# Designed miniproteins, single chains, continued (4), part 8

Each design is a single chain, and the fold is of that chain. pLDDT is the mean over its residues in the fold that is shown.

## One batch from the design tools (miniprotein)

Design m12246
Fold by ESMFold2-Fast:
Structure m12246 (fold): chain A 80 residues (1-80)
Amino acid sequence: MEKAKEILEELKKVVEENPSDFDKIRQLAIKLLEELSPEQREKFLEAFTKVQEEGIKNNLSKKEMYEKFIEEAQKILDEA
């Protein structure tokens, strides 16, 4: 899935350069979900929920939460 990997690389760049650009991050996340298989989409949503819960419990910054989410998404794509 070359397109999903390209979208993930763009998402990594946006999170590093402008983590406050929520609209861009949202657009890229939606595009990434569209390129995933149904099984990968489930894992992706589970990873998002997990990162959100960890972020609340540990008072993580938005950037740290996005970085953890990207790490989990990368693992999902690498296993496919």
Scores: mean pLDDT 76

Design m12247
Fold by ESMFold2-Fast:
Order: sequence, then C-alpha cells, then structure tokens
Structure m12247 (fold): chain A 76 residues (1-76)
Amino acid sequence: MSEEEIIEEYVKELKEIIEKAKSPREALRGLYELFKRKYEELSKEYGEDEALRIMERVAERMREEFEELGKQILAE
C-alpha cells in the first residue's frame, strides 16, 4: 500500500465525517475519534515515530481542507 493511498483514504474519510456532521461540535468529535483511530493503527503497523511523521503530513493537507470546510460549517 502506497503512502499516497493512505493519505487519500484518510482525507476522504475526514471529509465524509464533516459532511455528515450536523453541528460544528459533532464534526470536531468525529474528527478527533478518527484521528485517534488512524494514529493507533499506523503506530501498530509502522511504529510510533513513523506514524507521527505520516500523521503530520496528512494533518498538513487536512489543515487547508478543514479551514475551508470549517468556514462552511460555522456559517450554518
């Protein structure tokens, strides 16, 4: 499995969670839970240091996506 696939899948899942959320708070909760789950999964497979590095790369992509999506959610 390529890193690109992992990143793409993670980003897609986060977007789906945000889209399904009915409130900003619910979206944040879902994102937090998904983040925790992904971190534990990667840590078990690749190790803590590598999981953190991959997570940071994914987080960088998501920061931009979340900023744009967050504005839409807060505009409710």
Scores: mean pLDDT 74

Design m12248
Fold by ESMFold2-Fast:
Order: sequence, then C-alpha cells, then structure tokens
Structure m12248 (fold): chain A 61 residues (1-61)
Amino acid sequence: MVEVKVHKEGDTLYIEARAETLEDARKAAEEALKKNNAKVEEVLEGWEGDTAGVLVIAKKK
C-alpha cells in the first residue's frame, strides 16, 4: 500500500509519501516530484509504527 499527499503553499510543495517500506515511500515521493516539476530542498524519513514515511519539501521550478 502506498499513500501520497501533496500540499502546495506558494512556490513550496510538501510531499508526504507513506508505504510499507522506505524504498517504496521514496519512489512514491520521487514520482510526485516529477509530476509537479519541483526541485528538492529537504527530505525527512522515518517510521510511524509499521509504516514508512518520507516528507519532501520542494520548490516549484
């Protein structure tokens, strides 16, 4: 299972990807970045119980 949430605030994008593995969460975040034509500023990774999470803070090109 993969869940992606994208929040836009001005020229900044907050992409939250959640999956059963960090690898899957990272891939989901990368695809969301490509779809939004955004450049990565910061990446935060972690776990919430059995769910891997990746938060990407990005800026629109």
Scores: mean pLDDT 80

Design m12249
Fold by ESMFold2-Fast:
Structure m12249 (fold): chain A 66 residues (1-66)
Amino acid sequence: SLEEAARGIAAGVRTFGPSTLTVRGRTVTVEGGGAAASDVFESREEAIEAARLAVELEPGATLRVL
């Protein structure tokens, strides 16, 4: 589910420390602490929604939608 995906992204933010979430097309990338991880969604709308939910869970993350 998008909520489970958002939790996964939020866990990445916690692991990497202060992070930037970037949405490019259908991909959400978490970058922080010299590490990066990406997740690919079925649609751009789902990617944006998951990233927004992740930022609500971890407010220390910065969201960029490209």
Scores: mean pLDDT 84

Design m12250
Fold by ESMFold2-Fast:
Structure m12250 (fold): chain A 94 residues (1-94)
Amino acid sequence: SILDEAIEEVLKTVDMALSLGLSPELIASLVVQELEDIARYLREKEGASDEEVREILEKVIKAAEEHLSKHLSPEDVKKFLEIVRKKVEEILKK
């Protein structure tokens, strides 16, 4: 499914960033870029509504949060989520 593929790609990006020792802010930046690409695909190719895009992005973010929680401190996971959630609201306004 599109959701399963989106989760797999974002988790691959997260694993690469973790292996490179990137900061939570840089990991968030990379994930945001992937979420922007996912949102564009869903809107332009699938004709998805903003609500459907939000639901898929939220599930992808939850998968990334659960994975990062195994490797990063709770404080760093919180920093990641604050950046990503703020950017998702900006994506959904476009």
Scores: mean pLDDT 87

Design m12251
Fold by ESMFold2-Fast:
Structure m12251 (fold): chain A 70 residues (1-70)
Amino acid sequence: RAAELITQGAAHAARGVEAARAGDLDAAIEHYRRAARAFEEAVALGEYADQAAVLLESVREALARLEAER
């Protein structure tokens, strides 16, 4: 369900934030990629699509920033 995917994505994003703060860019990128995948699946299901799309964009911005810092 979309709600479970949003919860899963948020958990991955939180781990990404912690990894980035610890300076582990590879781990942060991996966690954000998993978060993005979960939010993409939530958007595809059509339930809470607006919320999932906002979260997906936020994670994509974080991922792009981390990739640029590598």
Scores: mean pLDDT 80

Design m12252
Fold by ESMFold2-Fast:
Structure m12252 (fold): chain A 57 residues (1-57)
Amino acid sequence: SDAARGRFYRLAAPLLEKIPDVDERLELVQRYNARLDAGADPEELVKELQKEVEKKL
């Protein structure tokens, strides 16, 4: 839903910008969008994304 995507990307966008590779960012966006569309909690997804981004830095 638009509301779930809005809640997720408010915090997720700055995290994604830390990843220098555009193709890697796109893969993450596609994967997290699929989970958001499946009804996953945006707050839990932000926590998962933060851990994944930290592993890539």
Scores: mean pLDDT 83

Design m12253
Fold by ESMFold2-Fast:
Structure m12253 (fold): chain A 106 residues (1-106)
Amino acid sequence: ASASVEVEKKSPREARMRLTVTQGATAEGEIELESGARVRVKLTGHSGQATVEVTLREDEEGRPVVEFRVRASQSATFDLEVEIEVETDGKRLRARGSATLTLPAE
């Protein structure tokens, strides 16, 4: 089993991370902007290989934008857990999601 996490801060307003797992591995990563916008991801591989690329950035209005790109081998099965936290106008907003994904064999 192998897991890797790569984190890149592009600017105070943009950060990226890439998580890759194979069967039986778990990768966890977190990226944060100077505004306090934060994304945490946990990726667990059950079969095959999966890579999740996460970009956290601020748009022209200063709004946090989160983009996910998933690449996986055919017949790969993996769990993806995501937590997003932002602070706006003195309020903390939190969103959580989880999914188990399986790609079909082609």
Scores: mean pLDDT 78

Design m12254
Fold by ESMFold2-Fast:
Structure m12254 (fold): chain A 76 residues (1-76)
Amino acid sequence: VEELTQKVKEILEELVKLGSISPLMGRAAIAALDAGDYENAESTLRSMKLVAESNGDEKGVKLLDEAIELVRKARE
């Protein structure tokens, strides 16, 4: 579980560095993960993915899909 959440945090840091998401949105997702609120974390990631898709950010969409899948695995 810790390993999965750490990987999601690394993906979020890369997304912020790329400009695909804002630092505020990245912090919100990390706070949800740290609280064990995986449902809210997944919802936040899905919202970010919709924005990335609307912007044509193919790399951002791919990274967000990876993060969503990891959060789903952490919920099981």
Scores: mean pLDDT 81

Design m12255
Fold by ESMFold2-Fast:
Formats: structure tokens, sequence, C-alpha cells
Structure m12255 (fold): chain A 80 residues (1-80)
């Protein structure tokens, strides 16, 4: 439904915000805070991937998978 898709889009926007905050925290050497934000973004992305698959929404799926990959990459960088 339109309502379900809008809800998932809002969740993805929040996850993108978590990634933005995490990058700022990494730039400032605040690795633990960056990890918390990235872990939150990863959880949201995984939930949206599952829901987008059930809805057959390929655009939401691709966007959520992009966010998941970025969060995973930044988590790997943070653990170096």
Amino acid sequence: SVRDRLFLRVRLLAAEGNIFVARRMLERGRVDLAREELEAALRVAEDVIRDARRLGDDDLLRRAERIRREAERLLEEAER
C-alpha cells in the first residue's frame, strides 16, 4: 500500500541520517558512537529489505541494499 511504502521510505531516510552522523563521528575519532549509529542504520536497512521484498518494491529494495552496504563498509572501516 502507499502508506506502507511511505513508512519504509521514512525509515530509510532515518537510516541515511544515522550514516551521516556516523561519518561525522568517525571524522572526530568517536568510533564507539559511530558504531552505534551504523548498527542502527544496518538494522533498519535489513528490516526494509525484508519488507520491500514482500511488497515487490524493487526501488525500495535497491535503496535499502545500498544503505546496508554503506553501513557495512563504514563498520569495517571503524573496526580498523
Scores: mean pLDDT 87

Design m12256
Fold by ESMFold2-Fast:
Structure m12256 (fold): chain A 86 residues (1-86)
Amino acid sequence: GHMEEVSRWLREFMKKLQELIKNNKPYDEILKLIDEGLERAKYYGHKATIDFLEALREAVKRLKEEGKPISQLFKEVVEIIRKRNA
């Protein structure tokens, strides 16, 4: 069903993202993957996934601007989501 397709795609997306992080790929390459993911999430119309990917995109940009390593990406995403729900 639609939810199973979204969940499978998101799992594959996260696996690709983790590989880029593990291999210390440039911020711009990671942003490209996220932007492609946002187009797919918008196609599915799944609001929670769109919001997550937008937070992920903001996190990468903040790490790039602050000179912080990409390994801190998920910590930065948690902080962004926490502040949005405050």
Scores: mean pLDDT 83

Design m12257
Fold by ESMFold2-Fast:
Formats: sequence, C-alpha cells, structure tokens
Structure m12257 (fold): chain A 74 residues (1-74)
Amino acid sequence: SMAEQVARFLEELKERIRAAVEEGRAAGLSRAEIESRVHRLIEEGFAEARARGLAIPAADAHALANFAQDLIDA
C-alpha cells in the first residue's frame, strides 16, 4: 500500500539522517555543518519520494523534521 511504502521510505531516510549526524560528529564537523548536511538529505529524500510518486503526509514530514532536529540538538 501507499502507507506501507511511505513508512518504509521514512524509516530509511531516518537511518540516513542518523548516519549523517554520527559521521559528521566523528569527522569533527560543526553543528551548523551537520545541520546543513541533514537539510540537504531531507530535500533530496523528498525529491526522490516525489519522483517515485510517494505522497508524504504533512504530519509525517513534520515528525521527520522533529526527529532530525532532536538528533542534531542531542
């Protein structure tokens, strides 16, 4: 179903965000540099979702943004 495809896509994107934050910290990047990298990942991810015909609900997009910000602020 669309909902199952959206859920899988968002979980994969969350894993990519977590990896990017961990990799950035390990590399000694600043918070601002990590935030910039994460923002690009989210933009690229949503572009990919659109290309695949996936409609990401606003609530799920908001939850993803909160997830990313919480990781950066941790």
Scores: mean pLDDT 87

Design m12258
Fold by ESMFold2-Fast:
Structure m12258 (fold): chain A 75 residues (1-75)
Amino acid sequence: MTLEEFARRLYERLVADPSIPEEAKAHIMGVLLEAARQGLSLEEVRERLKAYLDEHLTPEQRERVLAIFDEVEAE
């Protein structure tokens, strides 16, 4: 799976989940698109997202986003 395809699938899953703040969805997509442009690895993206999620989301919201990330990565 390309990083662009991953980002598209992840966005579709995030948009469908009302428990995740819209601001966080926008930020996550920005990180993914910039990472795709720079040729960063999925693991580097995951580390950047975890730092953001830890600071800005509740533990429950963070767990939900990471679960969606892992589900999409497994596709």
Scores: mean pLDDT 78

Design m12259
Fold by ESMFold2-Fast:
Formats: structure tokens, C-alpha cells, sequence
Structure m12259 (fold): chain A 71 residues (1-71)
């Protein structure tokens, strides 16, 4: 595999993990605001949506990382 392609995949993986962290923080903040308003059900739904989106980004990141290692 080209060294350039491996580097590119590592950078893409890093970006996906960083985006996942940002998305996680954003959804957690939104859920905390909903909890302060007393909307426990909507806060729970928001946390679930955030978990699903974070899992998706992490899965993509792992996939890119594995490809970068030639796995």
C-alpha cells in the first residue's frame, strides 16, 4: 500500500474520533439542558441519539484505522 494512502487513512481516522468526541459533548450538553427544564424523557432520547451517532463515527474511525494498518 502507498505510504501516502496509509497517512491519509490515519488522518481520516483521527478526524472521525475527534468529531465523535465533539458530537458526544454536544448531545450531552443538550441533554443536561433538557434535564434542567424537567424534560427527562427528551433528555433520555437526546442521549440515545448521541450514543448512536458517536458509535457510528467511532465505527468509521476504527474501519479507517484498520485499513491504514493493512487489516
Amino acid sequence: MKEEKSKELFEESKELFEEGQRVSDEYEKKAQELLKEGDKEKARETLLEGAVETARLSGEGISKYSEAKGL
Scores: mean pLDDT 81

Design m12260
Fold by ESMFold2-Fast:
Structure m12260 (fold): chain A 71 residues (1-71)
Amino acid sequence: SPSAEQLEEFRRDGELQRATAAYALLRGEDLGPATEERARAFLAAHPDTTEEELRAAYEEAVKRSLERAKK
């Protein structure tokens, strides 16, 4: 079974991925249908989120991805 640390990393990555999809949608990126649906759902669930907050989540997701690539 996954460790508690692995489950927390998975949960956090999922949160960042949803916010990243929402940021991409706001930037006018051409997303696949499933990704666009998730992005729209995120924005509907978080109507008070700012573009700056979404950009910060995107930057965090990129940083985590690069860190994993180095391992």
Scores: mean pLDDT 79

Design m12261
Fold by ESMFold2-Fast:
Structure m12261 (fold): chain A 103 residues (1-103)
Amino acid sequence: MSEEVQKLLNEIINYIKSRLNDEESIESNIDFLKEFAEKLKENLSDEEVEEVLRLILKIMKEEPSASLYEAFLRAADSLKDEEVSKKVKEIIDEVLKKYGLSS
């Protein structure tokens, strides 16, 4: 993982910890983020992973009412490359299924 990707992950983790009040929700969201990042790394280049994580962090900071899930979806929709966007959405669906966060 690139230093920038690790830095962005740490910034998102710190934002989650600052926003959520209960330990179970914090742990669940961090585990979701870590699994999502691992899947991104397996399917995308370091530069594409960096772009996705940067968009997630931006959306979370600009829309404090948005859930981590909503931030992930909006980040995917904000990607200019339709193929990358599709892969990110597939990864979101796969990870959400494991954590029971999808309807």
Scores: mean pLDDT 78

Design m12262
Fold by ESMFold2-Fast:
Structure m12262 (fold): chain A 78 residues (1-78)
Amino acid sequence: MDDLIEKIHDVARLAGEEKASKEVQDQIVKATSYINSGNFEKGAEYLEKASDIAEKEGLTKVSKSLKDVSDDVKKKGS
């Protein structure tokens, strides 16, 4: 779990540094809450939503990082 926690902290920091919208950051917060409670399916879902919004905002690096973390979370939840 340490690896997933570290990755989500890193992407949350990247989103803040790249000045992602409050909507992107709110989805990351929700994803983190679900992952911490063991709900990896919902955690991955909110990371996917954050990735889609970041991509629409032109934040390609943030979007890609969110997608990568979402895929890792899905693997842990299966």
Scores: mean pLDDT 82

Design m12263
Fold by ESMFold2-Fast:
Order: structure tokens, then C-alpha cells, then sequence
Structure m12263 (fold): chain A 82 residues (1-82)
């Protein structure tokens, strides 16, 4: 039970981070490459949620970690091309 709750919290945090990124994109603050990485992160977030709903905690964790990495890459790319 606790591991599922921890993953639900991580998903919520990733959702917030993606929402912030989308807001920045709407303001023209992100490069097209950074926007692409955020879109890839959203796809992994969706897969993590599906895996969690199916009780596949390992798959959910893998997709959460991938989404977090893509978000980090998006912000790094944006900094390098400012």
C-alpha cells in the first residue's frame, strides 16, 4: 500500500512540473526542442498512471523515472539555447 501511495505522490509532482512547463511554453519561454521533451514526458506520465491503475508498480516507477529525466533534459536544453 505505501509504495502505491508514494508512486501516486510522485505522479502528482510530475504532473505539476509538466503543467509549469506547459505554462512556460504558452508564454514563449521554451525552445521547440524543450517542448518536444515535455511532450515525451507527458506520454511517460500517462503510461505510469496506466501501469499504476493495473497494479504494475515496477512499470509505473520506470515510467515516472523516465518522465522526470525528460523534464530535466527539457530545462537543460532550454538553458543551453537561451
Amino acid sequence: MQERIDLEVEIALVEIQIAIGKKDASRGLLTPEAVKKLKEAEEHLKRAQQALDNGDLDTAREHIEKARELIKEAFKINEEFK
Scores: mean pLDDT 79

Design m12264
Fold by ESMFold2-Fast:
Structure m12264 (fold): chain A 65 residues (1-65)
Amino acid sequence: DFAERFARLSPRQQAVVESLLGDPAASLARIAAALGISPATVSRHLREALKTLGLASRAAAVAAA
């Protein structure tokens, strides 16, 4: 389920979700620094990824993986 939906994410959305799963407590700024993008861009990709994954929150994404 999660793996199937994760495969449907764009490469950028996958990178954001992978960064979150590697450090579930990471701030948007920390993820942004790791990926070389802005915190606003991380926020947009995470929001889009969570919708595609059918998840309501960051915590739900971590629990599903």
Scores: mean pLDDT 76

Design m12265
Fold by ESMFold2-Fast:
Structure m12265 (fold): chain A 68 residues (1-68)
Amino acid sequence: PRGPTPLTERGAINAYRSLLAAGASEEQAREVVTAGVRAALASGAKTDEELAKAMEAGATRAAIDLGI
C-alpha cells in the first residue's frame, strides 16, 4: 500500500478540522477522512486535481453513509 502524500495528508487534516467545526463527532470525522484518503490512494490518480477529486468523492460517500 502507498503512504499518504503531502496533498492527501494536508487535505485529511483540513477535512477533519472542518467536519469537527460543522458538528461531526471525532469518530464520524475520522471515518469520512479515512474513506477520502483511501479513495485517493486507490484511484491511481496522475495529477493533484484527480487525486483531490477522488478524495472528495470518497469522503462524500462516507459522509452520506453516516448521515452528515
Scores: mean pLDDT 73

Design m12266
Fold by ESMFold2-Fast:
Structure m12266 (fold): chain A 103 residues (1-103)
Amino acid sequence: MATKEGLLRAIGIILRLIGAMFDYEQGRISAGELLKEAEEALEEAERLYEEGKIDAETALRVVELVLEAAELVLEDESASEEEKERARELKERAEELKEKLKE
């Protein structure tokens, strides 16, 4: 089911999200910027999976990183209540996709 193009795109998503998480921990980007990157990563991973371009294992790797990114914002004392609510919504969406992928 997975394609070489889909796998390369998923690797790009993973590297970009890891970079965003690193930049966030270094204070280089805002919680809102990290959440945007994580939201885009989740949406693209779901699309690639639904199109049969990546397998469930590859999509789960992206979901796991999205959950880590959301948790970084939830644990950040400097993050606003709006950013924390956005992180909670993202975590819920990621958990729903994770459940779908385990089937």
Scores: mean pLDDT 87

Design m12267
Fold by ESMFold2-Fast:
Structure m12267 (fold): chain A 64 residues (1-64)
Amino acid sequence: DAAIERGRELGRQLAAAMELARQDPVEGSRKIAEVTRQFEEFKAESTQEQANQAAALASDEIGK
């Protein structure tokens, strides 16, 4: 569940970074890159199954 919660948190951070990119593309792009790197590290530390579940939850948070 810690992996799922981290996925949700990263999704929320990515959504916020994308919103920032609309107002400040330079700062928003930096934040998107930071969150994406953290997500890649998280996926490398997780099983494929946990990574897929976390990605789905992150996508759901971004879409809301």
Scores: mean pLDDT 73

Design m12268
Fold by ESMFold2-Fast:
Structure m12268 (fold): chain A 92 residues (1-92)
Amino acid sequence: SPKREQYIADIEEAVRRIKEILKEMEKNNFPQSAIDRVKEILKESEKLLETAKDPNASEEEVRKAAIEAEANESLVTMLNWSLKLLQKKGLE
């Protein structure tokens, strides 16, 4: 369905954005614990994409996967922002 295709596209975009943030975090030498957490969130988000691409998945399951992937992207974005702020101010 057109809605299913849109949800899958939303998950693909979330995964793409998480990958970009992960590369930026690694380039900026962020704490390994934060990098490892984002790597775990990326793996979970990629698994959501695999679930959504399953032709036997219901539209409701695909919709829920898209919501969870967007939440994962938001978490990663906030973590990146918080760590950038700490780097600018130094470790207190």
Scores: mean pLDDT 88

Design m12269
Fold by ESMFold2-Fast:
Structure m12269 (fold): chain A 63 residues (1-63)
Amino acid sequence: MEEEIRRRLAEASKRGLEILKEAEEKETKSKEEERKLVQRAVAEALRIIGDAIQEDLERRRAL
């Protein structure tokens, strides 16, 4: 159960890095644009984590 959540956390981390690398390749280097990209990466990571927690709860309720 916790292994699945850990795997999702690793995926969230990788996804965040992908978004940051895409921004770097596009030469998006303004301070405000960087802040917005970081916020988007964090929001995406939190969404993945939330989904993993919900899936774990549903699995537990299935008996």
Scores: mean pLDDT 70

Design m12270
Fold by ESMFold2-Fast:
Structure m12270 (fold): chain A 62 residues (1-62)
Amino acid sequence: EKILPVSELPEEHLQAILDFLERTNLNPTSEQMVQLAKELNLSIDQLLEVQSERLLEQAQAA
């Protein structure tokens, strides 16, 4: 595949995704997700994967 797995993404891309998720309180609209995926040349699935990890971290932090 030409699309890298989330673990292989450059730190800059991961930082941008995390900043985006924090700005939206982990509840971005589908349109915002599509726009970010297009901008970073990522799949929506990859963005959802990062969001899921952040939500899990929030749950574990109590």
Scores: mean pLDDT 72

Design m12271
Fold by ESMFold2-Fast:
Structure m12271 (fold): chain A 88 residues (1-88)
Amino acid sequence: AQEVIDRLIEEGERLIEESETKEGIAIGLGYIATAELIRVALTSDLAALQAKLEEIERRAREIERTLGKEPAEIFRRVVEELAREFGL
């Protein structure tokens, strides 16, 4: 589990640093948010998991304000698809 979290963070940070597009930055942010979500889910603390989901939704709204609607939609889809892949 920790190896998956570390890889998602590394790939997310790489995408943010190397991407020339707002969409690429949004994908990287989605990878990092998913890694944080997995980390919290492993604690089996439902209150912490709910708080992290609310934080991710706030981040999505901030992305919409700063990068635009399309990058925010990409961010949400990346988190949703990766969370589903990891059984969240």
Scores: mean pLDDT 86

Design m12272
Fold by ESMFold2-Fast:
Structure m12272 (fold): chain A 93 residues (1-93)
Amino acid sequence: SLAEEIERIAREGEETGKYAEAYRRIAELFREAGEEESAEFFELLAEQAEKVEKAKKEGEEAAKKLNEEQKKNRERYLKLAEAAEETYRRARE
C-alpha cells in the first residue's frame, strides 16, 4: 500500500539521516497517486530539510577551517619557541 511504502521510505530517511531525499520520494509517491496537496506539503518539508542539512555542512566546513588555522598557529608557536630556546642555549655560559 501507499502507506506502507511511505513508512518504509520515512524509516530509511531516519536511519540514514537523509530526510530531504526521503521527503522528496514521499512527495513523488503522493503526486503519482494524484494527491497534489500532500505532494506539495512534502516538497516543502524536503526544502526545509535541505536548508538544515546545508547549514550543518557549512558549519562543519567552518569548524574544519578553524581547526586547520589553529594547527598552523601551534606550528608557528613551536618554531618560535625552538628559536628562543636555541638563542638562550647559545647565550648560556
Scores: mean pLDDT 75

Design m12273
Fold by ESMFold2-Fast:
Structure m12273 (fold): chain A 66 residues (1-66)
Amino acid sequence: SDERKQQAKDLVIQGATKAGKSKTKEEAQKILDETKKQLESLGYTASYTLTEGPDGYLADISFQPA
């Protein structure tokens, strides 16, 4: 269970980082949707918020057991 939780945390970090480097809101949303789907495949429910800033995007991803 701890290993699965660590895997989920790693997916969140990777997804948020990649989305933050996106050039468009659509690209960022696609990355976050893919990350959400991966978290769901691990048995979690996931949600995210995406905020547009002057230098790019800020993504916040939350997950919890399904």
Scores: mean pLDDT 83

Design m12274
Fold by ESMFold2-Fast:
Structure m12274 (fold): chain A 57 residues (1-57)
Amino acid sequence: TEARLEEALAQADWEIRREDGRLVSAVDADGVEYDREELETMRRVIALAEEERARRA
């Protein structure tokens, strides 16, 4: 979910940009900005990783 992506980004010291409560972009620890499409890809990867962890528990 978007909230889990935001938590993961915050733990990695990423800067989250929001507009009207919606995630629009993020800047990583090296100062690289990622657009919405790149963040959607990361969200999907994180969701898959979490599902994999849950199945192994």
Scores: mean pLDDT 71

Design m12275
Fold by ESMFold2-Fast:
Structure m12275 (fold): chain A 92 residues (1-92)
Amino acid sequence: SPLLERFRELLEEMLKNVTDPDKVAELTDEMLALMDRMSADELREAIRLLDETSVRATELAKKKNLSYIDMFVLTAELSELYVHARRRLRAL
């Protein structure tokens, strides 16, 4: 799926930019727009990718000794993506 391929690329970019909360927010907005175009099967895979990314994000936060605000933004944006995907699945 081209949408899932782009979503995966954006998640990797998010992990590369964990110390840039403005960039994390920008990438989140693009991922939200992609999810609005996803099928139910694509949304289920996006949720699985978000779960994997959340684990990786937690380990990167420890390794990079992220500030409270950087951690808050990253966690909030990942949570928003997860909630959005679940709400869309429920509406389909």
Scores: mean pLDDT 87

Design m12276
Fold by ESMFold2-Fast:
Structure m12276 (fold): chain A 56 residues (1-56)
Amino acid sequence: AEEERRRLTEELNRKLAPVQAAQDAGDHDAAVRAAREIGRSLPTPEGQAMVAAAER
């Protein structure tokens, strides 16, 4: 549902905030490390897709 997807997207964005901060700082190693940590807590296909995008 629209509301459910919005909540999940906001929660994922909160969890991905460290990855975005590292990318903004140009610290690719920190961004990859943070993305892998999140990938372990989100083994779903949606979570894996977001982690894969962040690792690239």
Scores: mean pLDDT 68

Design m12277
Fold by ESMFold2-Fast:
Structure m12277 (fold): chain A 91 residues (1-91)
Amino acid sequence: MEAAEEELRAREPELERLPPEERARAVRELALALAIETGDYAAAVGAAVAADVLDPGEGVRRVIEELREAGHHEIAERLEEELKRREEEEK
């Protein structure tokens, strides 16, 4: 979706103003929205990784767990695949 990338860029300055914990939550919520509403799993993983950098342990694992808890098991699997792919490429 054309709007997803623009919204992500527009939110970056606002996210920087938040305290680290609140910023991690906002970025995690963005990752969930990207995965569920847009299907942009690469952007969703990127946002989840950013949340994990801001608050270690609250990013990628939490996003995947929240997706599974909400019943989005297929989306959670897609994010896990994208995460593994990114880790292999960055080796």
Scores: mean pLDDT 72

Design m12278
Fold by ESMFold2-Fast:
Structure m12278 (fold): chain A 74 residues (1-74)
Amino acid sequence: SLLDEARKLRDKFIEEAKTLSPEEIDKKFAEVNKELQALMSQITDPQVALEMTKEMMRLLADYEDILLALKKAE
């Protein structure tokens, strides 16, 4: 399902971000966000669209938390 693909993309991003530089994380986030936007454009069910929006919000929160943690470590 589109939601399963979105969750898999988010999980992969979180795992990869553990070994990437801040610049690489920014690039990877932009790529994953673009893929999620493409999945969202295919959704016609309002309930699935709401769940996809929640997954996108979770990805943004994860990205912000990772960058904040890296900035505090400096």
Scores: mean pLDDT 82

Design m12279
Fold by ESMFold2-Fast:
Structure m12279 (fold): chain A 74 residues (1-74)
Amino acid sequence: SEMEELLRRFREELRRLEAQPDPDTAAIDELTLRSIREILALGEREGRPEEAERLAAEVLDEHQRVLDRIQERR
């Protein structure tokens, strides 16, 4: 589905940003917010709001885990 494709692209870009020696947390936040907005908008248009909410929650969970790892590196 297009929503799962958005999640896949989010994960690929998130891993790329995290892999930097000094990850740009502002870029990670922007990626996360954009991905959530796109997933939720698509879910509304496709009549699958529950799937969109679940995938948006996965985006938020992965964002938090990445930020936690970055903070632990300090």
Scores: mean pLDDT 86

Design m12280
Fold by ESMFold2-Fast:
Structure m12280 (fold): chain A 93 residues (1-93)
Amino acid sequence: GTLTITDALALVDSAAGTLTVYLNVSGTGSAKAKVTVYDANGKKLGSAEVTLTAGEVVEVTIPASAAVGDTITVEVTWEDGSSDSVTTTARAA
C-alpha cells in the first residue's frame, strides 16, 4: 500500500474495557485496514476495522483490556495483505 503508520498513542479506559489508539498516517490516499493490538507476549487483545487516510491522526476505539504501563504492539493490516506495526506504552486517558 501507499500508507504507513509513523507513530501510535494508546489510552486505557479500564471502566469501559477499551483502548483508544491514535494512529498517525503518512503516505498517499485512503485505505481500509484492520487494527489489532497485542500485549508484550504477542497475545491478541482486540481489533477493529477502520478507514485510514494520509495526513490524518485517526482515532480507533478497540474493545481490549490493558493496564497503564503495559507494552502494546499496534498492528495495521492493509487490504493488500501488507502490515505495519508500532510498539507503545499504554497510558492513562
Scores: mean pLDDT 81

Design m12281
Fold by ESMFold2-Fast:
Structure m12281 (fold): chain A 84 residues (1-84)
Amino acid sequence: SSSLHPSIIQAQEALKNKDYQKTVELIEQSSKDRLSIDDLSALGKIEVDTSKGLSKEKGIEEIDPTASLTEYEEQYKAFKEFVE
């Protein structure tokens, strides 16, 4: 409840450097662990920002930041498959 998962923090830094591949890899690593609600909220924001960056560069669809958790998981899987 007090701090984010280390991989999420590193993903935020990678995203600031526009390293989208590293950002996705770090998000995938963190998703293997049991995450807090705060961690999941941070993940959602990172993935929206990563999707925006990639959509400008590669024309992929943006992840909906207002999606329910279940809809978000489906969007995340599709996004992950696109990025590899």
Scores: mean pLDDT 67

